Designed miniproteins, single chains, continued (4). Designs and how they scored, part 112

Each design is a single chain, and the fold is of that chain. pLDDT is the mean over its residues in the fold that is shown.

## One batch from the design tools (miniprotein)

Design m15877
Fold by ESMFold2-Fast:
Structure m15877 (fold): chain A 66 residues (1-66)
Amino acid sequence: SLQLYITEADSREERERLTRENEELARQTGGLFFEMPARETPEEQALYDRWREVAERLRRQLTGTL
């Protein structure tokens, strides 16, 4: 089955670490990896808010790890 891994973190360093970990997990399980937009600018915050809603809907529809 398809697994979806989403990366989200407050700090840039933590985000980079989680992105690498989720990339590796997706590769090992044959799943997909998705990184949430960075929240460093107002434009990125608006994108983040929209992607957070999408991620919540995907979490409800999929049995994967988010």
Scores: mean pLDDT 63

Design m15878
Fold by ESMFold2-Fast:
Structure m15878 (fold): chain A 90 residues (1-90)
Amino acid sequence: MEKIEELGKEIAQLVNEGLYLASKTGDKETLIAKMEELRKQAEKFSELTGIKIELTSLAEYEAMSFEELRRALMEQGVTMSRALKEALEK
C-alpha cells in the first residue's frame, strides 16, 4: 500500500542533500542529523518489508570524525538503496 519506490527516492535524495550540505558547512552536527533521518527511514523500511537493516549506534557517530561520518552516511545510503531495490522485485 505504501510505495516502496517513493521511499527509495526519498532516501537517495536525503543522502545526496546531506552530503552536499555538509560539504558546504563542514559541520559534523549536520552529518549526525542526517544519520538520524536515515535511521528513521530504515525503521520505516523494516516495518514495511520485515527486513532489518543494522545501523551504527548514535554513540559511535558522536565518536567519529567528520570524514568518517561522511563516509558512513554514503555507505548507509547505498546499503538502504540496494535493500529497497530487492524489495521492489517482490
Scores: mean pLDDT 72

Design m15879
Fold by ESMFold2-Fast:
Structure m15879 (fold): chain A 78 residues (1-78)
Amino acid sequence: SRDEILKRLEELLKRAKELSKEAIEKNAPYIILARLTVLSSALYFTIETVKKGGISEEEAKKELRTFEELLKELEKEL
């Protein structure tokens, strides 16, 4: 459902913010912080677009999968 997709996107945004904090604490390379910042902004925009009905549920599911993969890759680089 749309509400379940929103909940999962919001959980990913929370995780991205937590990773940004960890990256700062670990003195990670600037490129990792830059990528986390871009990802967090994209997640925020996607959440707002889903709330406004600007994309279909199917497209929102695809975006969710893409964000999950990108966040997993960034976690491995920390």
Scores: mean pLDDT 87

Design m15880
Fold by ESMFold2-Fast:
Structure m15880 (fold): chain A 120 residues (1-120)
Amino acid sequence: SEESKERIRKELLEAYDEAIELYKEIKKKTEKSDPEFAKLMEEIIKTYEEQKELLEDPSVSTREQLEAALKAEKEHVEKLEKLIEKLKKEGKDTSLAEEALTEEYKIKIGLETALELLDE
């Protein structure tokens, strides 16, 4: 329903805003010590800013938007898991990367739930 679609958009926009602010802080903290991690944060921020714009576009199918977002989210999870493995191998602190991974899992669950709530 349109009411369900509006609710989904509002909840996802809020989740993206929270993730963007967290990742901006992580990027700032890591840009000098781990530029690869900072670059990944910038990549994810850009993806979420683009996804926010698509969620606000009434001409694009909500299902297609959510499916594309979920695919991107799975790729972000894989990249963060690989980064955490690399940081562990290098004897570096993984706490910020694990915080980012937790946030990505929350967004992934939100997207999966949103897809289940869509009427077809």
Scores: mean pLDDT 85

Design m15881
Fold by ESMFold2-Fast:
Structure m15881 (fold): chain A 62 residues (1-62)
Amino acid sequence: MDNLSAGEALFKQGQEAFEKKDYETAVRLYELAIELFSQDPSGAALKEQAEANRKEAEKKLA
């Protein structure tokens, strides 16, 4: 699996965790997605989305 497809799968799992109000899991999954998107030049926009979603999940934990 390429880094973009793997990152998209993790991003989706993070969104599902966020919907379940499992914000700690959502943060972790978004962090993994960000790492994978960072390794693919075409992932820049998806990386920004994942970072925004991670910050939203972190705000829910505070």
Scores: mean pLDDT 83

Design m15882
Fold by ESMFold2-Fast:
Structure m15882 (fold): chain A 82 residues (1-82)
Amino acid sequence: LTEEQEREIARALAIMGTAVAMKSGDEEELVEAIKRLAELMKKEGFSDETIADALRMAAEVAEKHGFTKAAEEARKLADSYE
């Protein structure tokens, strides 16, 4: 995969994963799903920069749907990856 393709796939995974997790209606479950996404991406060999970008996209999706606490936690996690 090219770096650009890797970033596009990571963003798509973040959007889809966040959307699926939101169906639970439990914001804590959404936070855990976002953390799980980051862990899985790291294990699959995605770069820290790509993981951070994906987490910021997850934060935007969560915030757009009213999950402000999950969005804040996702941004905080993204900052740890940079």
Scores: mean pLDDT 78

Design m15883
Fold by ESMFold2-Fast:
Structure m15883 (fold): chain A 69 residues (1-69)
Amino acid sequence: SAETRAKLEEVVKKYTEELKKNKDNPLEQSKIELRAMAEFEEILLETGDEEAYDEAIKEFNKKRKEILS
């Protein structure tokens, strides 16, 4: 749903900004990634919206690669 997509987009934005602040800290990057995945999974369990979940994971991984390359 649109509400689920918006909620997932906020999670992507939140952890993307945290990754930008921690470009030179691999341990913090790993912790941020684990927290992001946990929040995505929680939203999936609450909503059952597998399509929105998959899109959010793809977007987060794309942004992570761009930031940490």
Scores: mean pLDDT 85

Design m15884
Fold by ESMFold2-Fast:
Structure m15884 (fold): chain A 120 residues (1-120)
Amino acid sequence: SEIEELLNKAIELVKEGKYEEALKELLKAIQLLIEKGLFTVDHIPLLAEILSLLYELMGDKKKAEEYKKKAEEAKSLLSDELKPELGPLYRVLGELYKELGKYKEAEEYFEKAKKAGDKK
């Protein structure tokens, strides 16, 4: 998937400490999800959480808190079903939590990505 390629590029950029470039690739992935009609309500809390963590890594505390609140408000929209199309987003979350030193949260999201079939 072109979207998965963009999200994988964002993960590699996060691992390299290139958070602004990672944000740019993530925004391209979001735009493509919308254009292809693949954007679902499940994407809202996950993407808001990703944006919060990226802004935290960039030192933008105000935007980090704004997106954290959006993720918390949208949490009820997230299905309990581990959908394969959300697997790459769970992987992005795992890498971001790992970069922040939040290893427990990172492990939880890597496990969700694995169960969603993302790591084939």
Scores: mean pLDDT 83

Design m15885
Fold by ESMFold2-Fast:
Structure m15885 (fold): chain A 96 residues (1-96)
Amino acid sequence: STELEIFKEELEKLKENAEKYPKNELRYMYAEALLNAILEGKEELAKLIKETALELGLLTEEEIEEIEKVAEEIKKSKPEEQRKLLEEFAEKLREK
């Protein structure tokens, strides 16, 4: 599947960014990338991002579960509420 190859290329770009950014900034980038992959229904990309974030110690299993929960809440919400949920999630990540 060419789709899996494209997903691997996107993941490699995220890994390349790891060397350019402070760890906290990288955590936010991976969390945002995972949230977006789930929201877009890109299941294979979401899986690869989760595995990589865990391997690099950027996200915990608990943080991944929080991202998945936020994604499901966003899918059910109106645009204004979606923005609020994204802001609340970003604040929780910054506190850790």
Scores: mean pLDDT 74

Design m15886
Fold by ESMFold2-Fast:
Structure m15886 (fold): chain A 80 residues (1-80)
Amino acid sequence: SELRRRIEELVERTDKLAKEAFENKDKISPREMALLAITRAAAYFLLLHHDGLPEATVRREIEQLEADIDYLEKKLKEKK
């Protein structure tokens, strides 16, 4: 499904960000690291439980996670 594909993409992006953040701790603050941890946990929650949730709730959570991931990806890229 569209929603499952988007969630799988979010999980893959958060796993990549976690690896990049660990390798580049100077480019990410403790607050941003905490946001990454929460965002990754939420992406995995949606992967496991999206079929049991209202579609409107799943879409809203996906959009919020996409925004948080975009922010974190930008922060890691800005600090060369």
Scores: mean pLDDT 84

Design m15887
Fold by ESMFold2-Fast:
Structure m15887 (fold): chain A 74 residues (1-74)
Amino acid sequence: SEKEEVKRRGLELYGQLRNPPTDPEAQLALGRGLLETAEAIERLKLDVDEGLIEGLRERGRALIEEAEAQLAAA
């Protein structure tokens, strides 16, 4: 089901935050994935802690901003 797929994807991406990537391409991929997962959780109205959704969005935006800063400095 879409719910189980989103849950599985979220766990995979969240696991990557344990050792977050430092290269801009991987940071963009992970950041976008986190934002897409947060959006899917909200769209599907999954019963999860509000802090989880907010945390995914904050970490996703931070990774994208870091990657964009690196690419702009290159």
Scores: mean pLDDT 81

Design m15888
Fold by ESMFold2-Fast:
Structure m15888 (fold): chain A 71 residues (1-71)
Amino acid sequence: SEKEKKELVFKQFYAVLYELEKEENPDPEVLREKLPELEEKAKKLTEKYPDFYADSVEQREELRKLVKEEL
């Protein structure tokens, strides 16, 4: 369904944003404070790229690049 597809896309964007933030700020307290911001960014990316489902290593690398460009 479209709802399930959007949920998967959102989770992928959120996971990439979380990984990038963790690499930049490994402090768990700082990372926790950033969670609402990451959720908001993931929602915006999902609305802009609702069909971007990364199903391979190559597509996951492109997803990571896309997120970095949109930050």
Scores: mean pLDDT 81

Design m15889
Fold by ESMFold2-Fast:
Structure m15889 (fold): chain A 87 residues (1-87)
Amino acid sequence: SELRERLRELLRKIAELAKQPFDEEIAEENIERILNSEELRFEFELTGLIIEGRYKEAFIKAYKYYFGKEPSEEELEELLREFEEVR
């Protein structure tokens, strides 16, 4: 599953950022728990896209989750512009 592979990669990157050892067995247990929760799955998918620099896809996914509709190109440009202004 591409989603499972993305979650595993994300957990590795989180461990690196947190300066914690990465345990593959514990990660697999956490991935299984995340896959059984729609909210946690969404949060990890979103974070993975952001870490990979896929900001446009991340904003589209977040927008659909919170507003139940697809953002317009104008809304996407505004959101991406605001993100660049902060970082």
Scores: mean pLDDT 72

Design m15890
Fold by ESMFold2-Fast:
Structure m15890 (fold): chain A 72 residues (1-72)
Amino acid sequence: MIDYTKPLTPEQQAEVTALTGKEVKTYRDLIELTQGAALASNPPLTPEEIMALSGLTPDQALERLRALKAAQ
């Protein structure tokens, strides 16, 4: 099972802060920021695509967040 309360590595936390300007501590925080970036995209992702983001690993979520921020 995915543990959403698991802390992110310092490297993952630093990358998310650089991409979003927000501090994160847990995998849940990363998924919430990635879903927020997907909702803020133009065009926004569909509800089905946003739900699929919650099933990503931390590294996959970071890659997706990078892609979403690069597209903005």
Scores: mean pLDDT 76

Design m15891
Fold by ESMFold2-Fast:
Structure m15891 (fold): chain A 105 residues (1-105)
Amino acid sequence: SAKREKARKLFEEGKKYFEEGDYEKALEKYFEALELFGEIGDKRGIAEVLKNIGKVYFAQGKYDEAIIAYKRALEIYEEIGDEKGIEELKKNIEKVKEAKAKAEA
């Protein structure tokens, strides 16, 4: 659909901004993609965007926000049975928890 294609394009733009270190623009594009994937009920698209939102928050040192985003993505991957997605999110959550513990030590 046109909405799905636009959502994918916004998601790719968000990844580009993240790679460039523009976290604010990355989040803007990711939240726009998230809205469109939500409107069309694309669970895999929603989970992928939430995972990347979590990566941005982690890069910003926003550990609690990163964990929340990753857990929301994890719930969706568990619903759709994406074993690889589940493993990636569990590892990402542990990395954020470890970084948070070190920062608060």
Scores: mean pLDDT 91

Design m15892
Fold by ESMFold2-Fast:
Structure m15892 (fold): chain A 66 residues (1-66)
Amino acid sequence: SQLERDRELDKKQAEEMRKKAEEVDEEMAKLIQESIEIGEKLSPLMGSMSYGVAAVAGASTLVSEK
């Protein structure tokens, strides 16, 4: 019957959605882990780089405004 076919389709769709969710969760976990590692490694260096860029921009503005 159509009702039995609809139930089988719903079951297959739920199974496919579950597999896709697991794949996305694995990818997200890897991205989070990589982001943490990069953040830890770059945190001191990014601070220095951001300060350097801001200092150059500030100095350029001051020279331009004289």
Scores: mean pLDDT 63

Design m15893
Fold by ESMFold2-Fast:
Structure m15893 (fold): chain A 101 residues (1-101)
Amino acid sequence: SGAKRRREELLRQLNAGLEQLRAQGHSVLDLVGYIAQWAVENGDIDVAREALLRLREEFSEITEEIVDMAMDMIEQGVAPEDIVARIKALIVERALAKVRA
């Protein structure tokens, strides 16, 4: 369908930007920030969610809770930098909890 093909084209564009950032050595948190900024610029929350779910498949630190938190913050219009800071804090807290347990 036309809608499905448009969404696939948008996801391809977003993924091309993410691949460029990966080639430049950017962190997973930089990729999350890029997805959040892309969502603000393009207004397609579903495409942003698909990109975040793809990061979850590649990076164990990106959990379902982190994807849902990022999506909630994107929908609320939270700045990409603040989304990245919140996710970084949560990842660090969870890593420290595992060492202490």
Scores: mean pLDDT 82

Design m15894
Fold by ESMFold2-Fast:
Structure m15894 (fold): chain A 62 residues (1-62)
Amino acid sequence: EADALIDASGLTPEQRELARAAVDKLRAGDLQGASVLLQELFPKLTPAQRDAVVRAVHAAVA
């Protein structure tokens, strides 16, 4: 589950909110909105946290 992957990633509450919002936009078909949120989020993350967010994104679209 995308939400479980986000919760397990060690993100701050604000970063989790951005990641969940991006996943929700992808589920709604809003690729542009998701991209904007991910662009804001990714510079703030470690490589391991970025991997967790990418996995959550894949779970949302699969």
Scores: mean pLDDT 75

Design m15895
Fold by ESMFold2-Fast:
Structure m15895 (fold): chain A 65 residues (1-65)
Amino acid sequence: SAMREKLIEEGDKLGALGVILGEEGQPEEGIRMAEEGARLYEKAGDKEGAKKTLEAGRQAALRGL
């Protein structure tokens, strides 16, 4: 559906922003963006996408430290 597609697209954008912020040394803000992205994936019914988005954000935060 158009709604599902938009939720996944926004989740992707927030997940990518979370990775960038984490790698640039803003781990708290990066994790918040990754959590919001994962929430949108969950709302779209994509549990696997949500899990991967959170994990990518956490890994990026570790790399930025």
Scores: mean pLDDT 87

Design m15896
Fold by ESMFold2-Fast:
Structure m15896 (fold): chain A 68 residues (1-68)
Amino acid sequence: MSLEEIKEELKKKLEEWFNDPSLSVEEIAKLVEEEILRVAKRENLSSQETLELFVDMGTYLQSLVKKK
C-alpha cells in the first residue's frame, strides 16, 4: 500500500472516530497513535514515513477540533 493510500485510510478512520459521540478527543488521539503504529509495523514503514503519518494525522485532527 502506498503512503498516500495509508494517509487517506487513516483520515477516514479518524473522521469515523470523530463522529462517534462516545469518544473524547483524547481517546481519538490515542486511537490514531495506536493505528499509525500498527500500520507502520504491518507495512514495514521507515521512521521518516511513520513521522509523516503522525504529523499529517495530528494536523488533520486539529483541523476537525477547530471546526467543532
Scores: mean pLDDT 80

Design m15897
Fold by ESMFold2-Fast:
Structure m15897 (fold): chain A 69 residues (1-69)
Amino acid sequence: MTEEEIKETKKKLKEVFKFSDETAELIIKEFLENSSSITVEEIIDHIKYILDDRGLTPEELEKIVLEQA
């Protein structure tokens, strides 16, 4: 993922889910550690899937991400 793609992913995570800068950066880091070829759209879609599948709000997911940091 390029620097521009990282910046765009961070922006979208903040706009769509209202995540903090720290939460967005931690999410991006986790995805990059698990896949070298992940796209911006795949990250956004995967977060939507997690929220729906687990019945979590974006705020609840943010707390989980920050607790694991």
Scores: mean pLDDT 81

Design m15898
Fold by ESMFold2-Fast:
Structure m15898 (fold): chain A 66 residues (1-66)
Amino acid sequence: SELIKKYVEELAKKFGIKDEAEIKRIEERIKKEAEAFAKAFRMDPESEGILKIAYEIVEYDLLFEK
């Protein structure tokens, strides 16, 4: 999914994450959030709206991880 890759790259760049394992964890977190929202709303987990919600949740979590 090109949109998932774009969001992973944007978050990695924004938070200065260069470790491949951490980048993979961000991808897994976005997918997990997207699947949860897709299931709740009965939508495609790869839809732009669902992926945008997942991106915003993961970005928010990363901002407050200490």
Scores: mean pLDDT 81

Design m15899
Fold by ESMFold2-Fast:
Structure m15899 (fold): chain A 84 residues (1-84)
Amino acid sequence: MEEVRQKLIEAGVETGEAMTLGLELSRKGRGEEGLKLMQQVNQLFTDSSLKALESEDEKEQLEIAEKTLKESRELRRRLQELLE
Protein backbone atom coordinates (compact mmCIF):
# COMPACT_ATOMS: atom_id res chain seq x y z
CA MET A 1 0.00 0.00 0.00
CA GLU A 2 2.62 2.60 1.01
CA GLU A 3 4.78 1.83 -2.06
CA VAL A 4 1.71 2.19 -4.32
CA ARG A 5 0.85 5.55 -2.74
CA GLN A 6 4.44 6.79 -3.02
CA LYS A 7 4.61 5.92 -6.73
CA LEU A 8 1.24 7.60 -7.38
CA ILE A 9 2.44 10.72 -5.51
CA GLU A 10 5.57 10.76 -7.69
CA ALA A 11 3.43 10.29 -10.82
CA GLY A 12 1.33 13.26 -9.66
CA VAL A 13 4.47 15.39 -9.33
CA GLU A 14 5.59 14.37 -12.86
CA THR A 15 2.09 15.20 -14.14
CA GLY A 16 2.18 18.64 -12.49
CA GLU A 17 5.61 19.36 -13.99
CA ALA A 18 4.39 18.21 -17.42
CA MET A 19 1.39 20.59 -17.18
CA THR A 20 3.72 23.49 -16.33
CA LEU A 21 5.99 22.65 -19.30
CA GLY A 22 2.95 22.45 -21.61
CA LEU A 23 1.83 25.92 -20.54
CA GLU A 24 5.34 27.24 -21.30
CA LEU A 25 5.16 25.70 -24.80
CA SER A 26 1.77 27.37 -25.28
CA ARG A 27 3.20 30.79 -24.31
CA LYS A 28 5.98 30.30 -26.93
CA GLY A 29 3.40 29.68 -29.69
CA ARG A 30 3.93 25.89 -29.67
CA GLY A 31 0.68 25.22 -27.84
CA GLU A 32 -0.86 22.55 -30.11
CA GLU A 33 1.85 19.92 -29.50
CA GLY A 34 2.19 20.85 -25.82
CA LEU A 35 -1.56 20.64 -25.21
CA LYS A 36 -1.70 17.13 -26.70
CA LEU A 37 1.01 15.89 -24.32
CA MET A 38 -0.60 17.71 -21.37
CA GLN A 39 -3.94 16.03 -22.15
CA GLN A 40 -2.24 12.62 -22.41
CA VAL A 41 -0.42 12.92 -19.06
CA ASN A 42 -3.49 14.29 -17.23
CA GLN A 43 -5.75 11.54 -18.65
CA LEU A 44 -3.14 8.87 -17.83
CA PHE A 45 -2.78 10.02 -14.21
CA THR A 46 -6.54 10.37 -13.62
CA ASP A 47 -7.50 7.00 -15.17
CA SER A 48 -4.58 5.04 -13.68
CA SER A 49 -4.97 6.50 -10.18
CA LEU A 50 -8.67 5.60 -10.10
CA LYS A 51 -7.98 2.08 -11.43
CA ALA A 52 -5.21 1.49 -8.87
CA LEU A 53 -7.37 2.71 -5.96
CA GLU A 54 -10.38 0.61 -7.10
CA SER A 55 -8.30 -2.59 -7.37
CA GLU A 56 -8.45 -5.10 -4.49
CA ASP A 57 -5.20 -6.78 -5.63
CA GLU A 58 -2.06 -5.17 -4.17
CA LYS A 59 0.12 -6.58 -6.97
CA GLU A 60 -2.18 -5.08 -9.62
CA GLN A 61 -2.19 -1.75 -7.75
CA LEU A 62 1.62 -1.71 -7.68
CA GLU A 63 1.89 -2.62 -11.38
CA ILE A 64 -0.53 0.18 -12.33
CA ALA A 65 1.31 2.69 -10.12
CA GLU A 66 4.72 1.72 -11.56
CA LYS A 67 3.43 1.95 -15.15
CA THR A 68 1.75 5.30 -14.42
CA LEU A 69 4.97 6.73 -12.96
CA LYS A 70 7.07 5.48 -15.89
CA GLU A 71 4.67 6.79 -18.55
CA SER A 72 4.11 10.17 -16.82
CA ARG A 73 7.91 10.64 -16.57
CA GLU A 74 8.28 9.87 -20.28
CA LEU A 75 5.56 12.39 -21.22
CA ARG A 76 7.15 15.05 -18.94
CA ARG A 77 10.57 14.32 -20.50
CA ARG A 78 9.14 14.75 -24.02
CA LEU A 79 7.65 18.14 -23.05
CA GLN A 80 10.98 19.19 -21.52
CA GLU A 81 12.87 18.22 -24.70
CA LEU A 82 10.50 20.36 -26.78
CA LEU A 83 11.42 23.40 -24.63
CA GLU A 84 15.18 22.81 -25.06
Scores: mean pLDDT 81

Design m15900
Fold by ESMFold2-Fast:
Structure m15900 (fold): chain A 92 residues (1-92)
Amino acid sequence: MKTTLEEVIKQVAEKVGAKVEVKIENVDDKKYPAWVLAQAGAELVAQAIKRDIKDVVLEIDGREIGVSAEYDPNGNKYAKLGDGKVTVKLIE
């Protein structure tokens, strides 16, 4: 089964103990390899929580992928993934 970007974002949020709201517009998840979805999910969650994420292991397409992401106060490139838009917001 092909893992979606939304599922990856939710996995990262759960691993770091955060609750997030995700809105994805016009993103073709199947166009991207698993490691890109892993990095995108980690970076988008780091932006939402405004802190770095270190050494999180995600399960994507039956594979374990380790990721780390740094919070960037200037924004994140994965908020505009291809022709799509991704918004991740921290909720309490």
Scores: mean pLDDT 81

Design m15901
Fold by ESMFold2-Fast:
Structure m15901 (fold): chain A 87 residues (1-87)
Amino acid sequence: SSLEEELIALAEEIINAEEIDREKIRRMMEVWREWLERQMEERGLSEAQKARALAQHEAFAEEVLNSEDLRAVKNAAGVIKAEVLKA
C-alpha cells in the first residue's frame, strides 16, 4: 500500500541520515501510527487492545522524538521498517 511505501521510505531516510531531523522523525511516527491503526482494524482488535497499543506507541514515539542519540533514532527507524515488512 502507499502508506507502507511512505513509511518504509521515511524509515530508510532516517536510517541513512547523518543528523537527527526532528520533523522527519515526527512524520515517520505519524505515518506509523496511521499504519498501526489500519493494521489493528484489519486484525479485528478490540477497542481495549487498540488503546493499549496506541498508548505504547505514544510512549515510544515521545522517547524517540526527544532523543539526541542518532544511533537510537536509526535503531527505532529500523524496528519500524522491520515491522512493516513482516506484516
Scores: mean pLDDT 86

Design m15902
Fold by ESMFold2-Fast:
Structure m15902 (fold): chain A 85 residues (1-85)
Amino acid sequence: MLKYVEQMLAELDAWLARHPDLRLTERELYGMLSSALAVASLGLYPVVTSKEEFDKLLDKVKKDGPQGAVELVEEIRRRLEPLIE
């Protein structure tokens, strides 16, 4: 589980490095995304997502750029919301 998150974060870092024209706000969104995914994987990964769904969400970030990152953060938030109440 943790190794999968580490690989995902490394891929996101590589993707960000290929897009040096991203604005500061977009880089901040990437930071939030990385933190949210790391937290989810530490305790909640088996509950909130499967490996297949995780890969699908990661592909959204790679394909849709900053908007994909926003959608991924919102999807994680949506899945975690019922568990934190």
Scores: mean pLDDT 55

Design m15903
Fold by ESMFold2-Fast:
Structure m15903 (fold): chain A 100 residues (1-100)
Amino acid sequence: MVERAVEVLEEAARYLQSGDQELGQKVAYYAGKVQTGKASEEKYKTSTGATGVRSLRGIVERDPSKGPEVLRGLAEALREGGGDEAIIRRVEEQARLMEE
């Protein structure tokens, strides 16, 4: 299960690396909040969405019980930024599978 979550997160990271800066910023902001428990505007301005997703991967690998929450939050950040619906669905489905 963790290996599938890692695969889905890497797919999302590759998607974000190819282009939308505003979408990337929303994902980086979410990833930063998960890492620190608090929003920091200055810190998140220098992060890419791909880097943010890879930091979320590290959190899920260290504590798989956080996987569903992390993946649902990522899907929400992607939706808010106008991300690809197919990628959003894969992330949401993986969150659901980790809860089962």
Scores: mean pLDDT 75

Design m15904
Fold by ESMFold2-Fast:
Structure m15904 (fold): chain A 56 residues (1-56)
Amino acid sequence: GPAIEKLKKEFGVTDEDLEALRELAAAVGPAVLAQLIVRESGMSPEEARALAEELS
């Protein structure tokens, strides 16, 4: 979806990274994944939440 495409372009995230994030979303849920994305990438909490939900 659009959040994933934006992430790849703006933050340099690879398809392998996105697959790992999808597995993590399944294990911890999108809310926890969004917090991890904010911490690691500096993405806004709102954008990270939208991305985490697209990955779940």
Scores: mean pLDDT 77

Design m15905
Fold by ESMFold2-Fast:
Structure m15905 (fold): chain A 68 residues (1-68)
Amino acid sequence: SEIEEEVKKIVDDIIQEGKEKGVSPTELLHRLVDKVIELADEKGLSQDEKDVLLRKAVAYAMQKLKEL
């Protein structure tokens, strides 16, 4: 889905910038959650849709961080 691709891009961009700046995993996760919520609010998603999107975003981010 288009929104899931936008979320993956947000995750990839935040992880890349965090690596370059030496940001902690906890701080990366906070930035990720904030950006995903911002996107979901802009798209007018329901609470259930936001919860699913956040769960997918966190799972994707955790997988990317394990590859590090």
Scores: mean pLDDT 80

Design m15906
Fold by ESMFold2-Fast:
Structure m15906 (fold): chain A 68 residues (1-68)
Amino acid sequence: MTLEIQSAVNKAASEVIEAAEKGDEKAMQQTIDNLRDYLLNDLGAPESLVQGVVQALQTVGEEARRRS
């Protein structure tokens, strides 16, 4: 479970950075939403963990957007 969550988060982080660098806020938000749904519905991760991950990815995307 934990390793699967980490793998999914790492993939999503890469996609968020790529979308943010391209200025595609819709793709960035879609990636975050898809990860949230996957973690909650497919992996059964606790809401508190998912909320923390979503917030971290939003911060990563915000920083990448500022640098692009």
Scores: mean pLDDT 80

Design m15907
Fold by ESMFold2-Fast:
Structure m15907 (fold): chain A 79 residues (1-79)
Amino acid sequence: SAELARLREEIRRLQEEIARLLAEFRATGDPAVQARLVALMERLTALVLELMRLEGASEEQIAAFRAQAAATLAALRAA
């Protein structure tokens, strides 16, 4: 559907922005960049979970993704 195509494109663009900011954070260690990364990764997690549900992902797949996302966010906050 057009809505699914828009969601996938938003996820793709957000992933590109996160990749750029991750490179900047690795180079600078800037806490402002870190805070923006956390916010964008939380948004990405929400959009991916929505996409997974719409595509009929299993409860186990959704739980596994939530766990991975939580671990990634915790690691980023601890950096």
Scores: mean pLDDT 88

Design m15908
Fold by ESMFold2-Fast:
Structure m15908 (fold): chain A 73 residues (1-73)
Amino acid sequence: MTKEEAEAFLLALRGYSYEEIGKKLGISVETAKKLVDSVSDVQALKYLLYRNLKGRELTVEEAVEILNNKGKP
């Protein structure tokens, strides 16, 4: 998963529309939707669980690592 996919997903979680995400990331609405849709429901739940364990919002870098399902360090 790219940083752009993680950023689009985080903005969607905050309630931003695809149009607003597209403007913030400098991409089209269609591309913003595809980036958000690239994150599965299972990955979204994993992110939310990890965020809750940390007691804070995750950085884009931390979100990329979790959403990319890369092996644990």
Scores: mean pLDDT 72

Design m15909
Fold by ESMFold2-Fast:
Structure m15909 (fold): chain A 62 residues (1-62)
Amino acid sequence: MSPLEKEIQEALARMVLSVARLMPDPEEAAAFLERMIPILRKNGASDKSIQEIEEELRRLKE
């Protein structure tokens, strides 16, 4: 992947986190993140970005 594509994937992952944090229902936010994680992995999001999303998901569940 080009460096630009990688930066776009990182920006997308950050946007996903921001959207989840703006959701009023933590159960809906968790479901949203669970759906987005495999999509972001398939699109080549960095392990660091995925880890940040997984940490937020864990926080929402516990």
Scores: mean pLDDT 79

Design m15910
Fold by ESMFold2-Fast:
Structure m15910 (fold): chain A 62 residues (1-62)
Amino acid sequence: MPEYEWVEVEMPGHPGVTERLVVTKDGRVFMGSHMEGNNVTSVTPENASSLGSLEQALRNNS
């Protein structure tokens, strides 16, 4: 498996609005803008509330 994957999810509370996310093999979620080229670098996650919402969006789109 790759170290990360791109996932497009619908944002909670914003029907029709999607976000391109990076999901790592250990289940962490990052905004795609945090990538350099095609690799996730040493990236600090965004604030905890944003990550919680994004993880819920991923579950709803699984």
Scores: mean pLDDT 51

Design m15911
Fold by ESMFold2-Fast:
Structure m15911 (fold): chain A 83 residues (1-83)
Amino acid sequence: MEETPTLTVFRVSETRYLAAAVTSAGGIASGMIDAATGATEYSSGAKGKLTISYDAAAQTLIATLNGPPFPAGTVLSAPLSSA
């Protein structure tokens, strides 16, 4: 399927990162994670559709997508160095 979601990560503070998963069809799910506390906040209809976790050993954000508008079972990752 041609519509692969893209994960983009933005550094918003020393410990906080904004992650956005977007498709060409206009599907958007976004969330913020605090790497120091593990706290997450989701927006744009992302509750239950997106789970964000932080892998401290790899310094990587992992996003798991759980249903429409995203392909089922989609896992995306982005290094914090890309933010």
Scores: mean pLDDT 69

Design m15912
Fold by ESMFold2-Fast:
Structure m15912 (fold): chain A 84 residues (1-84)
Amino acid sequence: MTEEERQAALEELKKLAERIKNNEKLKPDEVAAFAQAEKIVQALKEQAKAAGETDLQEVDDPILHKFGIATVVLQQQLEAAAAA
């Protein structure tokens, strides 16, 4: 995965996070894209943890922090919908 692809994905995640924050209804393909992006973020965090704890402090990006919060909220909404 190239750095350009990673940056493009992060920009899309920013827009999706803003829509989730505004309580907007996401399209099914947007939800799927968000779930795939979440897997990429998790893989990057696990790779950073394996490489060294100090790398996690450098990845103290407000964007990733906001994305993490949005992911938790979205997961809770999806779980509630599945349970209902």
Scores: mean pLDDT 58

